# Ledger of designs, part 105: designed miniproteins, single chains, continued (3)

Each design is a single chain, and the fold is of that chain. pLDDT is the mean over its residues in the fold that is shown.

## One batch from the design tools (miniprotein)

Design m11644
Fold by ESMFold2-Fast:
Structure m11644 (fold): chain A 75 residues (1-75)
Amino acid sequence: MMEELLKLAEELENREAKSEREAAILYAAAGILRAAAYFEAVLAGESKATLQKLLKANEEQIKKGEEMRKLLKER
């Protein structure tokens, strides 16, 4: 399940957005799937190292979203 959720998140992240609204929806959906993958890993009893790696990847995606918002606002 975790692997399938991560693959689906990556597919959404790589989809061509036709508008800023669509890009925001795809980004939000991918984030939800990554969060679900993290909880699946917790339930599966994955190692602390694996959980930290998944959490860090999710944090990096959130940070990229924040940076994009700041760049659009500060241009």
Scores: mean pLDDT 71

Design m11645
Fold by ESMFold2-Fast:
Structure m11645 (fold): chain A 91 residues (1-91)
Amino acid sequence: PSEEELEKDILRGVAIIALAVIKVTTEKSDLPEEQRQAILEEVDAAMDAINAGDYDKAIEEFERLKELARQAGDDETARIAENVIKILKEI
């Protein structure tokens, strides 16, 4: 594959790992059920966008995920989402 193709595959992999981490930490959290479900639904939406190769939509879903995490007081998840947005913009 081209260098650009390999770079995009690596960035995609990082985004997928980040979503897996957010999912596990959210499922293990003491967040109210409504907030937990909202975050998990957004994780699924972001994953679907990445799997479809729709990186513009993936960025939109991560922006929503970041906002939901901030509203829930989950600063770590918000920080992860912000960093993934920066990575996805390089694709």
Scores: mean pLDDT 83

Design m11646
Fold by ESMFold2-Fast:
Structure m11646 (fold): chain A 73 residues (1-73)
Amino acid sequence: SMQEVSVTMIDAFEQQALELAKKYPELREELLKTAEKIRELRDIAWKSGNLGMKSAEEAGRLLQEAQDKVDKA
């Protein structure tokens, strides 16, 4: 379902943020905070089926922002 797709995408984004935190210890605190925000979006997507895709889009944006910080550091 669309809800399952959205949650799966957000879970993948959370895992990518956690992997970045492992690879870049100098940015660990910021990257863990990003992963926490992504996890909160997963909970919103699960509780509110209508917000699944919006939550996935926001999670993707947060991951991209985290990747940009890594690329500049």
Scores: mean pLDDT 83

Design m11647
Fold by ESMFold2-Fast:
Structure m11647 (fold): chain A 67 residues (1-67)
Amino acid sequence: DYFEELKKYLKEELGLSDEAAENILQTIKDFEPDFTKEQAEEWKKSIKKVVENGRQTVAELRAARAA
């Protein structure tokens, strides 16, 4: 099951909580219910970059708003 592989990746490689990983998986299921294994491999690379960049940009935005 590629969703199990993706959840494991999110938890082990990105250090996300079970709840955060589940939320990401639900988002993927909402947009791509017929998610393929090839798309899962592509999404593993994309989601890692998005999560890291998203955390950085959100932190910067919050800091700018607070300043």
Scores: mean pLDDT 69

Design m11648
Fold by ESMFold2-Fast:
Structure m11648 (fold): chain A 109 residues (1-109)
Amino acid sequence: VSAEEGEKLGEEAALLLSSEDPADAEKGGELAAELAQSPSLAAALAGVRAAGMGIASHYPHGAGMGGRAAGVAAKSPHPVASAGGRRAAEGAIADPNPEARAGALEGLA
């Protein structure tokens, strides 16, 4: 995946995670998690950004899937993406939304 492709996929993941459709939110979260594990740093950072946008979602599924992606991103092979993912996951655990917290704990496991 090129840097440009990674950024485009990250934008797609963020849009999906902001959807009221649970199936779209699940696809967005899976895509964000895959991007965060990418050998491309730009793609990994795009995945971390998408996960953060998911956590901020007004929809429970988006918040949960975003939290899960952030937890997975904390395990990224890129130190910068791993730090970003951990920070986002910690934010999700502190979030009043129980779905975001549950997702982050699952992703970190």
Scores: mean pLDDT 84

Design m11649
Fold by ESMFold2-Fast:
Structure m11649 (fold): chain A 96 residues (1-96)
Amino acid sequence: KAIELANEARLLAAQGKYKEAVELYLEALDLAPTDPLIILSAAVTAVEIAEALKDPELLEEMKKAMEEAIRLINEGKYEEAGEVVRKALEKLKEAL
């Protein structure tokens, strides 16, 4: 179910429905907080949304969150990776 929410969120983001996409990713992370596939999907989509908003400061912040999440996942620190991405999504939602 969590991966279905993540897939729906990605489709919503592709349609320009950024706030709805972020909300579904936050729900997916609530259901599966340590799933690296959901964490990575959310991080990549957050970068794509920030790029579409043409906000260079927000884009840099989302890119740093994605890089940190990838690093933490490679170290087996899935809970920490999920928290990094959750905080990034919450900040992105405030900008929407």
Scores: mean pLDDT 88

Design m11650
Fold by ESMFold2-Fast:
Structure m11650 (fold): chain A 67 residues (1-67)
Amino acid sequence: STEELAEELRRRLEARGLGARVDDAALRKFAQALQGNRSLIETALIMLELEDLDVDRALAALQRLMA
């Protein structure tokens, strides 16, 4: 589910020391973009880190990859 994907993204960001820098609304947007595809969780996290946690840029990069 979207909630389960958002929680997984949260746990992985916290493990990387980045949890405080991304809010729950942003993680929910990423979880929705994944459309239940758990194999893209690591890709979404890589995009977030590459874009210095700029959610809008990272989401745009993820959407281009998934097109």
Scores: mean pLDDT 77

Design m11651
Fold by ESMFold2-Fast:
Structure m11651 (fold): chain A 70 residues (1-70)
Amino acid sequence: MSEESKIYQNFMEKLGEELKKKKSSTISVETLIKIAEENNLDVEKLKELLPDKKELSVSEAIDLITEVLG
């Protein structure tokens, strides 16, 4: 529980930083995968859950990471 919460918080911090840098409400699939790798998330599980899109909304990205964490 606490470790998963820590990973989630680190992910949210990095997601917020990338969104602020881009001044955008979307995140690229490549950036999401990179953040997941940096936070030791199950990248293979994430790839199985990815929609056929180049860009994801913040909501979609959060939902995917929540599903990966279980």
Scores: mean pLDDT 75

Design m11652
Fold by ESMFold2-Fast:
Order: sequence, then C-alpha cells, then structure tokens
Structure m11652 (fold): chain A 91 residues (1-91)
Amino acid sequence: MTLTQSPTSVTVREGGSATLTSTSSGSGISRVDWYKVRPGEPPKLIASSTSSGTLTLTNLTKDDTAAYISKVTTSDGTEVTGDPPSQLTVI
C-alpha cells in the first residue's frame, strides 16, 4: 500500500483556508492521522479520522506554516506514512 499526499506545496494568506488530501492505493483502512511538523519540534498529532483522508485547516495564522504528514493505520495494525509531506506556507 502507498499513501500519497496532495498538494505537496501550498501557499495561503493569513485568515485563509487550506485542504490537504491523503490518498491510499489499498483498502482496509481503520484510521487516518495527521501530524504537524515544525523545525526543532516533535511531530504533533492534530487530527484523526476513521472516515476521511482529508484535512481542512481554516483561519490560518503564520504559526500554521509547517510540514503536514499523514499516517494510515490498516485493520491489521500496519502503519503507512504519506510521502512526500505537504508543505504549508502562510503569508
């Protein structure tokens, strides 16, 4: 199974919104987790879903500028990480 993130890079203005999508090549998905990754910080879990591979971020601030990485957990407990990460820049 592969997990593809889209878009790989997006720039939005402060106060705007961004939608990131994670698409899997397989079935049997039990959970999709989204992580926010900033330089010098550990990855932070920001969203979990059992039904959607889409992350929508609204009311964006410059602090939301980060890499966003999805992980899928399958019904057998296997984890698959999204590659490449999605880069969000807020201007």
Scores: mean pLDDT 81

Design m11653
Fold by ESMFold2-Fast:
Structure m11653 (fold): chain A 100 residues (1-100)
Amino acid sequence: MEEVERLERELFEVFDEVAELLSTVDPKAAEGIRNFRKLREEEFAKLSPRERLRLMLATISLLIQEIEELKPSLSPEQQEKADELIERLRELRRRAEELL
């Protein structure tokens, strides 16, 4: 339970950093990420720990895909930040998989 809550918190911290990164390049994409976070936060509140882990895995995969699709439109500095965020998401996915 407590580790699942920690992973959820860390995932939403990455959402905030993705939205911040995108707000300087594509404000509409940033708003989309903020809305996606809000919907996922509401969904996680209704789920068992095992269901939360499964939804986290799906959410992480979708977020990585969105960042990678937008990456070519970013400056070199923003691409470096995007790569950092993708790596953090991959680590969160690995930790979530270990708890299933």
Scores: mean pLDDT 85

Design m11654
Fold by ESMFold2-Fast:
Structure m11654 (fold): chain A 63 residues (1-63)
Amino acid sequence: SILDEAIAAVRAGDFEKAIALVQEALKQGLISEKLAESTIAAIRAGDAAAALAGLREAKKLLE
């Protein structure tokens, strides 16, 4: 899934790819606007732990 690819990108330190994947997930309705904004802000700040928490929460909300 796009969210799993975003998680992998964050773990790899590929923050540009991670942001692009979060934006694509938002476009597809797989993540809320508020959660996407906070996750992208965490990625831009270099806070990988907060970014991963946001992406995992997005995955939980899809179940």
Scores: mean pLDDT 86

Design m11655
Fold by ESMFold2-Fast:
Structure m11655 (fold): chain A 81 residues (1-81)
Amino acid sequence: APSMEELEEVVRLAEEARRIYEEKNPEFKDRPPLPSAEELRATHSPAELALVLRGEAQLFREEGIEEAAELYERAAELMER
């Protein structure tokens, strides 16, 4: 199972991806707050988290934000071995 430190790194990577998105899209409207590491651990298995993170990475790629997609793919890799 992923450690809390790995889940905290997932949250950090997601926050960085969101920052990159907002820098490229200054008119970006606030989305719901990102879940905490504890919330992610409570609500998803590592396999489910990896699928969600890869899905979000695909959405960033579709919007042309490659750097944000790469951060989410790195986060997914932490949930996969």
Scores: mean pLDDT 76

Design m11656
Fold by ESMFold2-Fast:
Structure m11656 (fold): chain A 83 residues (1-83)
Amino acid sequence: SKAEEYEKKAKEYEKQNKFDLAGRYYLMSAYIYYQEGDFEKALESLEKARKAYEKANDLSNLFIVLTEINYLYEKLGLPKYKI
C-alpha cells in the first residue's frame, strides 16, 4: 500500500539522519492508515513521526502529532497517557 511505501521512505530518511523528512513521511503514512480505518497502524506511524520530530527539534509538527496520538487513544479506548 502507499502507507507502506511512505514508511519505507521514512526509514530511508532516518538512516540518513534526515529526521524532519522521516517525520513527514511517517505522518503521511499515518493519515492513510487513518483513512482506511486502521487506527492501530495509524497510531504506530504517529508514534514514529513523534520520535522523528523530537530528533529534528520540530516543535510545531511534534505538537500536531501529539494531538493526533491523543485523538487515536480516545478512538481505541486506550488511556491518554498510555500508563
Scores: mean pLDDT 83

Design m11657
Fold by ESMFold2-Fast:
Structure m11657 (fold): chain A 87 residues (1-87)
Amino acid sequence: SLSKAEQVIKGRKLLREEVEKLKETFDEETVNKIAGIALRAIQLYLDGKSKEEVIKEAERLADKYGLTPEQKKTLLEIINKILDAIS
């Protein structure tokens, strides 16, 4: 298992890589929203929230910030990928 410090380092690196890929498909405002929500989700997980609680909060924030169904799906795929990698 990874230490908390190793989870933070790996999570941030993976999020940076996913954000660069998003720039190929979405505008700057959409990329910033997805990146911000994903970062918040990772921080909550590292602070001891369950994956299920983290996903529910990401969905709530996606709705609050007006993400489309496609953008929300992309956000949740990124979060799941990163959480699985740092678990």
Scores: mean pLDDT 89

Design m11658
Fold by ESMFold2-Fast:
Structure m11658 (fold): chain A 63 residues (1-63)
Amino acid sequence: ALPSGTYVMVKKPAINLDTGRVYEVGETLTLSNPREIGPGEVSATDVETGGRVLWSSEGIERA
């Protein structure tokens, strides 16, 4: 977890828990406070929207 945010590319669709938006494969975004919250699950804050986003651990990579 980097303090300034981590720039990532979406590899599988991800859901913004606060807005319900789905991020599509190939989209890029900046995440704050990425954390594993369950086996193979990562939660982070989308810096642009302020909402929490949930991924499988294989569903994102650093861009």
Scores: mean pLDDT 71

Design m11659
Fold by ESMFold2-Fast:
Structure m11659 (fold): chain A 100 residues (1-100)
Amino acid sequence: MEEEERRRALREAYERVKREGLEVEVVVYRAEVKDPEAVREALEKAREEAAKGKAAVLELVDKEKGKSEYVVGYAPSLPDEKSEEIALVGLAEVYRMEEK
C-alpha cells in the first residue's frame, strides 16, 4: 500500500519531466549502507552537485538484503523553480533506476 503510493509519486514525477521537457544534468552516486564513510562522502558530493543545479541521486545499497534506498539531493540556495526542477528530475531518475 505505502510502496504503491511512493511508486505513484515517482511515476508522476517521471511523467511531468517528460511532459515539460525538463533537461537537468543527472549525477548518480552509489554507496553500500555498511560503509558509513563512503555514504558520508557520497552525501557531500550529492549536496555539492545539487547546489550547482544538477539532479543528484544517491543509491544506498544493502547487498545482504538485495535492496536499495534512494536519496535525492536538495538545493535550498537556488531559486524555488530551479530547486523544483532538480527534485522532479531526481525523482524521475529514481523511478527509472527501480524499473531496471
Scores: mean pLDDT 76

Design m11660
Fold by ESMFold2-Fast:
Structure m11660 (fold): chain A 105 residues (1-105)
Amino acid sequence: MVPKEEVDVEAEVKAALEAIENGDRQTLIEHLERLVRALVTDKELNELVFYINAVKGGKPLTVEDIKEIKERFGPAAALAAVLYNLLQGRDVPDELIKEILESLL
């Protein structure tokens, strides 16, 4: 159970990386949700939601789609795209998630 506390980005990144190593996708999703809430602005989130709905029709994103989001909108937006895919039941490669998490440090 997670207490109501302010997000320590470094601690959340480390915990997310450990969840990947342990294969714990539920714990990974919880840490990604906290990071996205801390790092993604309302403007960036609205731009990402518009992109997903207008360009992808609300479908799960591919690895190349997530990489494009990182290039266009930055690593925090790419992390939101990873979270979107995981919540849709679509897996994302561990190496890509690690790359995005490391880009936040």
Scores: mean pLDDT 77

Design m11661
Fold by ESMFold2-Fast:
Parts: sequence; C-alpha cells; structure tokens
Structure m11661 (fold): chain A 103 residues (1-103)
Amino acid sequence: NVEELFEELVEKLELSEEEKENLKKLIETLKKLGLSDEQIEQMLERMLDNSETLTPDEAVRSLLSLAVVFLEKGIGPESAQKLIDLFFKRLSAEEQQALAKAQ
C-alpha cells in the first residue's frame, strides 16, 4: 500500500511537514507520468530499506532516479520523454518546481 509505505518513510526519515508535502507531490507527479502503484510501492520499499543512511533530500533524489529507471524499462526512453513533456505542461508552477528541485 503506497500510503502505508509513505507514512513509514516519513516516520523513519523524520520528514518535516514541508518535506512530506514535497514527497507527496513528487509521488503524485510520478503517477501522472505513468508509474503504477506497484512500481511506486517497490520504490518506497527500497527507500525504506536504506532509510538509516538517507537524508530527506537523498531520499527524494533516489526516488526520482528509480522512477526514471522504471519509466525507461516500461515504456522506453523516447516514450518516457514524451510523457514527461506532455504532463509537465499540465503541472502547476509548484508541481513543476518540486520536480525540477528533485533533479
């Protein structure tokens, strides 16, 4: 369950309210980009397994890196890029800024 894994990660990394909101928006953006709930759960589980060694910023960057790998493997790099471009124009200024900050 994505929500349960998200809450566990928030507790383990001791995320602030701002960091929690940023991570939540990032997950919602990844879902819009075509990642399945199963792929997001796998990413969050992997983050949780390494939570003792990760800062909140490193956690966000690792999650984004894994998302890129899943998109490339699932739909190929060209399709992933088109999907990113298509959805990026529909993101709010805050959502675009959150995604850009994670890179």
Scores: mean pLDDT 62

Design m11662
Fold by ESMFold2-Fast:
Structure m11662 (fold): chain A 94 residues (1-94)
Amino acid sequence: KLSVEEAAKKGLEIIDEVLELMKKENAPQDLIDRVEEAKEVLEEAAKNKDAKKALSALQGLIITLEIAARLFPQKKEELEKKKEEVEKIKEELE
């Protein structure tokens, strides 16, 4: 349904929004690093058309968003919505 390139593009847009939110909320550096790692893997997956790498990066992002939603209750709804969007991208790529 989605190509690897389309899924990566959508995922990267969400990653940019999540990174902006995390930096504004002074998130722990380890969470920021996890999101940045997902960004790098997703960019590489798009370049190489590697669906397995893209799926792995999206799954890592989902887990990181779950952790972030627990740590930032004031942003829980926004983070859970971002997680839902990533889950839909992953399902359409599978």
Scores: mean pLDDT 85

Design m11663
Fold by ESMFold2-Fast:
Structure m11663 (fold): chain A 114 residues (1-114)
Amino acid sequence: MKEAKELKEKGEKYYKEKKYKEAAEYYKKAAEIEKEIDPESAETYLYLGKAYYALALVEEEKEEVDEEKVIEYYNKAIEHYEKALELDPKNEEARRGLLEVSVKILELAVKRVL
């Protein structure tokens, strides 16, 4: 059985390659394994935040972007990153994820003014 950390590392690799669909699949698998071990750990919420952020990026890559779906996924990513930080305020990955999602939401808000 693959460890949650190994699956998370695979997700990070695909994310860096901009293969967001594969990244989301691996982050989701990492979160599922971590949730089975400890559903209230900061790592469970960190992996869920990363998974939803990657899913939002998958939706943004489509020629016909479902903006409501993108916003839904970004909001879910924020909620999970905030939970990770509530459990572990020193979690740098969750803090960075929250900042990245906040920038993406700001970009969408600017597009709506146009």
Scores: mean pLDDT 81

Design m11664
Fold by ESMFold2-Fast:
Structure m11664 (fold): chain A 66 residues (1-66)
Amino acid sequence: SDDVALQQIEGDFGRWVAQMAADGVSDEAIRKEALERGKELGHEEIAERVFAVVQNGRAQRAEEAA
């Protein structure tokens, strides 16, 4: 079903974005890559949501380190 396919895409997307974050790629570069891939897949909303989750995680860890 479309719902299962979207869940799979979001999962793959999340892993890919998390890997870029772990590799030290900037939030701006990650956002750009995620939006471009989201447009190619026709799911820009998934890219934006996935990026927000990763960015919030980074912000939380940065505050804890301060």
Scores: mean pLDDT 70

Design m11665
Fold by ESMFold2-Fast:
Structure m11665 (fold): chain A 91 residues (1-91)
Amino acid sequence: DEERADALLTELGNSEDFDVQVAAALLLIAKGIGDYVAERSEDPEKARAENLRWLAELVRRHIETHDFSPEQRRLLEEAARAYERAAEKLA
């Protein structure tokens, strides 16, 4: 569920941890840009599905490259899985 993933990132963006706030904000900005580009593609549904898969991968790369708490890692992994499920529904 795309909406659920966006909500999880928004919740992380309200974290008291500044690094987590910044990471979540950058991921949401990347999603917004990707959605804007996908909507203007020759195949918007396919482009959106591909963007959601890339977002899931981007979230996982953030998990691997930053020192998040176990709770923060779990929420990010849940968001990545939710984006992957949303992509499957579009394809």
Scores: mean pLDDT 79

Design m11666
Fold by ESMFold2-Fast:
Structure m11666 (fold): chain A 92 residues (1-92)
Amino acid sequence: KALALALAAAALALGVLALALARLALKYAEGRALKLAIAAALLAVGAIFLAEEAIKLALEGGDPELALKLAVEALRAAVDALALAVAALALA
């Protein structure tokens, strides 16, 4: 329970940061950088959604294994989104 919540909270924080950076990149990005910024924004939104579902499952006393799996997937997606957002900004 505590581990799933901690990982989901980290994923939510990183996802929000990735989305903010992707939105900044979208203001200045053209061509390839624009495609990376769009991909980063979509992946960040997905990561935030998965993190929220993991938190909900952990708090409602649902399947703890499923909550942990969703938290790990959310964290992985958030890290990937952040990497894409940084790449988009570097190319913009």
Scores: mean pLDDT 82

Design m11667
Fold by ESMFold2-Fast:
Structure m11667 (fold): chain A 55 residues (1-55)
Amino acid sequence: SSEDEYAIQVNEELARILVEDGLLDVLEKRIEMLLSSDDPLLQKMGEAMRRVVEE
């Protein structure tokens, strides 16, 4: 859904902000929590955030 796409994009943008601010520990904990979820949307959000760190 468009709401799901928006949630993924917002979390990707949040990851960029956290990288720019040097809050890598906060970002890592958030990624791990999202990827550990059984919710496919939360997993996609975590994958989007992880891609920002890997770039």
Scores: mean pLDDT 86

Design m11668
Fold by ESMFold2-Fast:
Structure m11668 (fold): chain A 61 residues (1-61)
Amino acid sequence: ALSPYEQQLRADLSTLSREEQEALLAHVEAVLAQMRADNAPEPFIAYAERELAVLREVLAE
């Protein structure tokens, strides 16, 4: 089962166009790469990776 936060994120992403979803995916990937380069704390990196996984699932639909 998805958390309430993940359900809300999926709902919000579903209101975006395919082009906007793809642009957001590229942006989140860039942010995650920057967080890793800046040695962001592991819990923040894990959270960003989880958001990226949800976005990829929405795009696969």
Scores: mean pLDDT 76

Design m11669
Fold by ESMFold2-Fast:
Structure m11669 (fold): chain A 81 residues (1-81)
Amino acid sequence: SDADRFGDLARRVFELLVEAALRAEALPDPQASARIKAEVQRLDRELEEVLASDASDAEKTARLEEILARAERLMAEIDAV
């Protein structure tokens, strides 16, 4: 069981998505803000789908790691503005 690792990954993803949404609101470019908010909404839906999924713990963990990597890239895009 990867319950502890799964929970930590899910929490980290959620935390980054909240941070990205808040930072997007502070961006001076409304087009960049809208694009980032749309990506946050997509990643949030994917996170919810993983959490609700009947897939194996290993598959869920791999999907969370992919979502985490995308959330980290999104934060890097915000920091580059």
Scores: mean pLDDT 84

Design m11670
Fold by ESMFold2-Fast:
Structure m11670 (fold): chain A 68 residues (1-68)
Amino acid sequence: MDLEAVAATIVENTPLSYRTALRLAELHAEDPEAYERPLLRVITLRPRSLAETARLLGISVGALRRGL
């Protein structure tokens, strides 16, 4: 999987930094079953806040703020 392309898509559709988006792309590559649907939800719904993004991904806001 092209990690940079996935990270760019995440950055385009969320308030996340490129570094955090790249880490999510890495997690998706390691465990696509766990991350595929949450990432599709985020891309589709285009959340405007870190809290909403965290909720859609099933990750704590603290983890997203730390950049995973």
Scores: mean pLDDT 81

Design m11671
Fold by ESMFold2-Fast:
Structure m11671 (fold): chain A 109 residues (1-109)
Amino acid sequence: STRDKFYALVKKYADKLIAYYNASKSREEFDAKLAELKPGAVEELTAIIKDAIDTEGLSLEQVENMFLTSVLMVLIELKLEGVPEGVIEKISQFLSEVLKEALEKVKAE
Protein backbone atom coordinates (compact mmCIF):
# COMPACT_ATOMS: atom_id res chain seq x y z
CA SER A 1 0.00 0.00 0.00
CA THR A 2 1.00 3.67 -0.35
CA ARG A 3 1.07 4.02 3.47
CA ASP A 4 3.53 1.10 3.72
CA LYS A 5 5.73 2.60 0.95
CA PHE A 6 5.77 6.03 2.67
CA TYR A 7 6.60 4.47 6.06
CA ALA A 8 9.40 2.36 4.51
CA LEU A 9 10.86 5.40 2.69
CA VAL A 10 10.75 7.60 5.83
CA LYS A 11 12.36 4.83 7.94
CA LYS A 12 15.05 4.17 5.26
CA TYR A 13 16.12 7.85 5.12
CA ALA A 14 15.82 8.37 8.90
CA ASP A 15 18.20 5.40 9.38
CA LYS A 16 20.62 6.84 6.77
CA LEU A 17 20.61 10.28 8.47
CA ILE A 18 21.33 8.67 11.86
CA ALA A 19 24.21 6.64 10.34
CA TYR A 20 25.63 9.78 8.65
CA TYR A 21 25.32 11.76 11.90
CA ASN A 22 27.24 9.06 13.82
CA ALA A 23 29.93 8.80 11.07
CA SER A 24 30.40 12.58 10.53
CA LYS A 25 33.27 14.42 12.30
CA SER A 26 31.75 17.89 11.78
CA ARG A 27 28.44 19.67 11.05
CA GLU A 28 29.81 20.65 7.62
CA GLU A 29 30.52 16.99 6.74
CA PHE A 30 27.03 15.95 7.91
CA ASP A 31 25.33 18.76 5.92
CA ALA A 32 27.35 17.79 2.79
CA LYS A 33 26.21 14.14 3.12
CA LEU A 34 22.56 15.29 3.44
CA ALA A 35 22.91 17.46 0.30
CA GLU A 36 24.21 14.41 -1.63
CA LEU A 37 21.40 12.18 -0.27
CA LYS A 38 18.46 14.54 -0.98
CA PRO A 39 18.13 14.17 -4.82
CA GLY A 40 17.74 10.37 -4.54
CA ALA A 41 15.14 10.73 -1.77
CA VAL A 42 13.19 13.25 -3.90
CA GLU A 43 13.23 10.87 -6.91
CA GLU A 44 12.05 7.90 -4.80
CA LEU A 45 9.24 9.90 -3.13
CA THR A 46 8.16 11.41 -6.50
CA ALA A 47 7.82 7.87 -7.95
CA ILE A 48 5.70 6.69 -4.97
CA ILE A 49 3.44 9.78 -5.21
CA LYS A 50 2.91 9.31 -8.97
CA ASP A 51 2.10 5.61 -8.47
CA ALA A 52 -0.36 6.48 -5.63
CA ILE A 53 -2.17 9.02 -7.85
CA ASP A 54 -2.24 6.70 -10.91
CA THR A 55 -3.05 3.41 -9.10
CA GLU A 56 -5.12 4.47 -6.04
CA GLY A 57 -6.61 7.76 -7.36
CA LEU A 58 -5.27 9.75 -4.40
CA SER A 59 -5.18 13.57 -4.53
CA LEU A 60 -1.99 15.55 -3.86
CA GLU A 61 -3.49 16.69 -0.54
CA GLN A 62 -4.16 13.05 0.45
CA VAL A 63 -0.61 11.87 -0.43
CA GLU A 64 0.90 14.87 1.43
CA ASN A 65 -1.17 14.07 4.55
CA MET A 66 -0.31 10.33 4.36
CA PHE A 67 3.42 11.08 4.03
CA LEU A 68 3.36 13.59 6.95
CA THR A 69 1.56 10.96 9.09
CA SER A 70 4.37 8.46 8.28
CA VAL A 71 6.97 11.11 9.23
CA LEU A 72 5.24 11.75 12.60
CA MET A 73 5.04 7.99 13.34
CA VAL A 74 8.77 7.48 12.64
CA LEU A 75 9.79 10.60 14.65
CA ILE A 76 7.80 9.30 17.67
CA GLU A 77 9.52 5.89 17.32
CA LEU A 78 12.96 7.57 17.20
CA LYS A 79 12.16 9.58 20.38
CA LEU A 80 11.16 6.36 22.17
CA GLU A 81 14.44 4.74 20.97
CA GLY A 82 16.45 7.61 22.56
CA VAL A 83 17.70 9.27 19.36
CA PRO A 84 18.95 12.80 20.25
CA GLU A 85 16.40 15.61 19.68
CA GLY A 86 18.83 17.54 17.40
CA VAL A 87 19.07 14.52 15.06
CA ILE A 88 15.26 14.10 15.05
CA GLU A 89 14.92 17.80 14.11
CA LYS A 90 17.38 17.32 11.20
CA ILE A 91 15.44 14.25 9.99
CA SER A 92 12.15 16.22 10.18
CA GLN A 93 13.68 19.15 8.22
CA PHE A 94 15.22 16.84 5.58
CA LEU A 95 11.93 14.95 4.99
CA SER A 96 9.94 18.22 4.82
CA GLU A 97 12.31 19.53 2.10
CA VAL A 98 12.11 16.18 0.23
CA LEU A 99 8.28 16.30 0.32
CA LYS A 100 8.21 19.93 -0.92
CA GLU A 101 10.53 19.15 -3.87
CA ALA A 102 8.69 15.90 -4.76
CA LEU A 103 5.30 17.70 -4.79
CA GLU A 104 6.77 20.46 -7.02
CA LYS A 105 8.01 17.79 -9.48
CA VAL A 106 4.59 16.05 -9.56
CA LYS A 107 2.78 19.40 -10.11
CA ALA A 108 5.18 20.31 -12.98
CA GLU A 109 3.88 17.34 -15.05
Scores: mean pLDDT 88

Design m11672
Fold by ESMFold2-Fast:
Structure m11672 (fold): chain A 87 residues (1-87)
Amino acid sequence: MLKKKVEELKKRADKIEEERKQFVSETFNEADKILEENRDNKGLAAQKVNELITQAENEAKKYSEEVKKLRDEAQEIEEELRKKMEG
């Protein structure tokens, strides 16, 4: 059953990575809208985009940390499984 757990962890990591990519894409689309809406005030546009990006970076870190955790757990299980098969 360890092999199935590794597969499930990898699938979860891949799904979270896809969600992270979509979130980043949506954040850049929102940044573009802020720039367009504040076209006449570049300073204000830059400040609002910086605030959005800072918030998005904090959220994206959570996705990256979860992906790393799941992949690390999968690697540990694979190494344990390998050792059990090799004696």
Scores: mean pLDDT 82

Design m11673
Fold by ESMFold2-Fast:
Structure m11673 (fold): chain A 67 residues (1-67)
Amino acid sequence: DELRRRREELERERRELDRQLDELAKKYAELEKKYGNKIPDTPEVRELTERTREVVERRGRLLEEER
């Protein structure tokens, strides 16, 4: 049914966002492993932070849709 299909699509999109968060977390972990507790303030790190924020916000919107 349409409702069930839509719920399945929302779950799939949420999974994709979760994977993106996992990838971002892995990149942060790699930076921590490489630099210890002193992660450099570079454009790449700033981009990771911005991407994380975007994914978190988008995931929040999906949670509202799932209601």
Scores: mean pLDDT 76

Design m11674
Fold by ESMFold2-Fast:
Structure m11674 (fold): chain A 87 residues (1-87)
Amino acid sequence: SAEEEAAKARLRELIDRLAARHGLSPERREALKELGVELFERLVALGASVEEAFLYTAIWVQEALEHDLSLEEARELAERVVAGVEA
């Protein structure tokens, strides 16, 4: 939907800004953005509202950056977020 596309665009901008502030390279920022959009889409597919999916993904990226997680660790955190929404 237009709402989902707008939310994904805002999410990409948010992740790019936060990751840049944490000193991530452009390549790492792109990888993190793709992972974030993937998480957002999975949450919406599970029945989360666009607003809830955006909020959970924003919290996930802030957590990943705050704890200096690798891309693998960030993906594992995303799996925990998905499991929490399903439970």
Scores: mean pLDDT 87

Design m11675
Fold by ESMFold2-Fast:
Structure m11675 (fold): chain A 64 residues (1-64)
Amino acid sequence: GIEEGARAAVEAGLRARDAAAASAGWDVLKTGDLNSARRGAESARRGGDEATAAAVERAYQIAS
């Protein structure tokens, strides 16, 4: 659900060491703004974690 996807975005941001993506994931948890999930997925991909990026994208049905 949205909460699990938001947590995945935070985890992706932390794994990639991207504080902005981690913060954005928390914003999705509070506001439901899917742009934060997209930022988390992008951060994971930049960090080389394709599996986490794909999981976040699937959870929110967003493109890369």
Scores: mean pLDDT 62

Design m11676
Fold by ESMFold2-Fast:
Structure m11676 (fold): chain A 71 residues (1-71)
Amino acid sequence: MLSEELKEKIEETKEEVRRLIEEGKYEKALQKFLEFARWAYENYPEETEEIAKRLEEILKELKEEALKRLA
């Protein structure tokens, strides 16, 4: 079970990444994703497996949206 703070930050990061992709700012979207990943691993080391799963979901969505807009 993820902490409420971590869940809030995940949703915030997903929305920000989505917005940046819509604006065509793919590098900035990737930077925001990496900043969140670093913060999450540093602050929640005991939840590493669950964090990795959520990060994979965000990264997959980011890649799919970027590919749709580059095609």
Scores: mean pLDDT 75

Design m11677
Fold by ESMFold2-Fast:
Structure m11677 (fold): chain A 100 residues (1-100)
Amino acid sequence: SELEELLDEIERLLVEAYLYARAGRLDEMRAKLEEAIKLVEKLKELAEKQGLSEVANLATEIERLLREMLEEDDLARIEELLQKVGRLLSQIKALLDKEK
């Protein structure tokens, strides 16, 4: 589904962002996070159009955490925020699997 494809691309971008963060390349990390935010906004819009209100709410929280991460330069805090985002993405995947 388009929602599942967006989730996979978001996860890929977040892995790349983490690798840049570990390398101390915060400008490249920020670029990957900005790309991820655009996909999360699209995920939210598609979820709203499909009446998936819980998915849309989770996407809203992910966007908030990613925007917070754009302002971070501390690796430990970036890792904490990525773990929170990962848990929310897993919740969205579980919701989409339940609707199959």
Scores: mean pLDDT 88

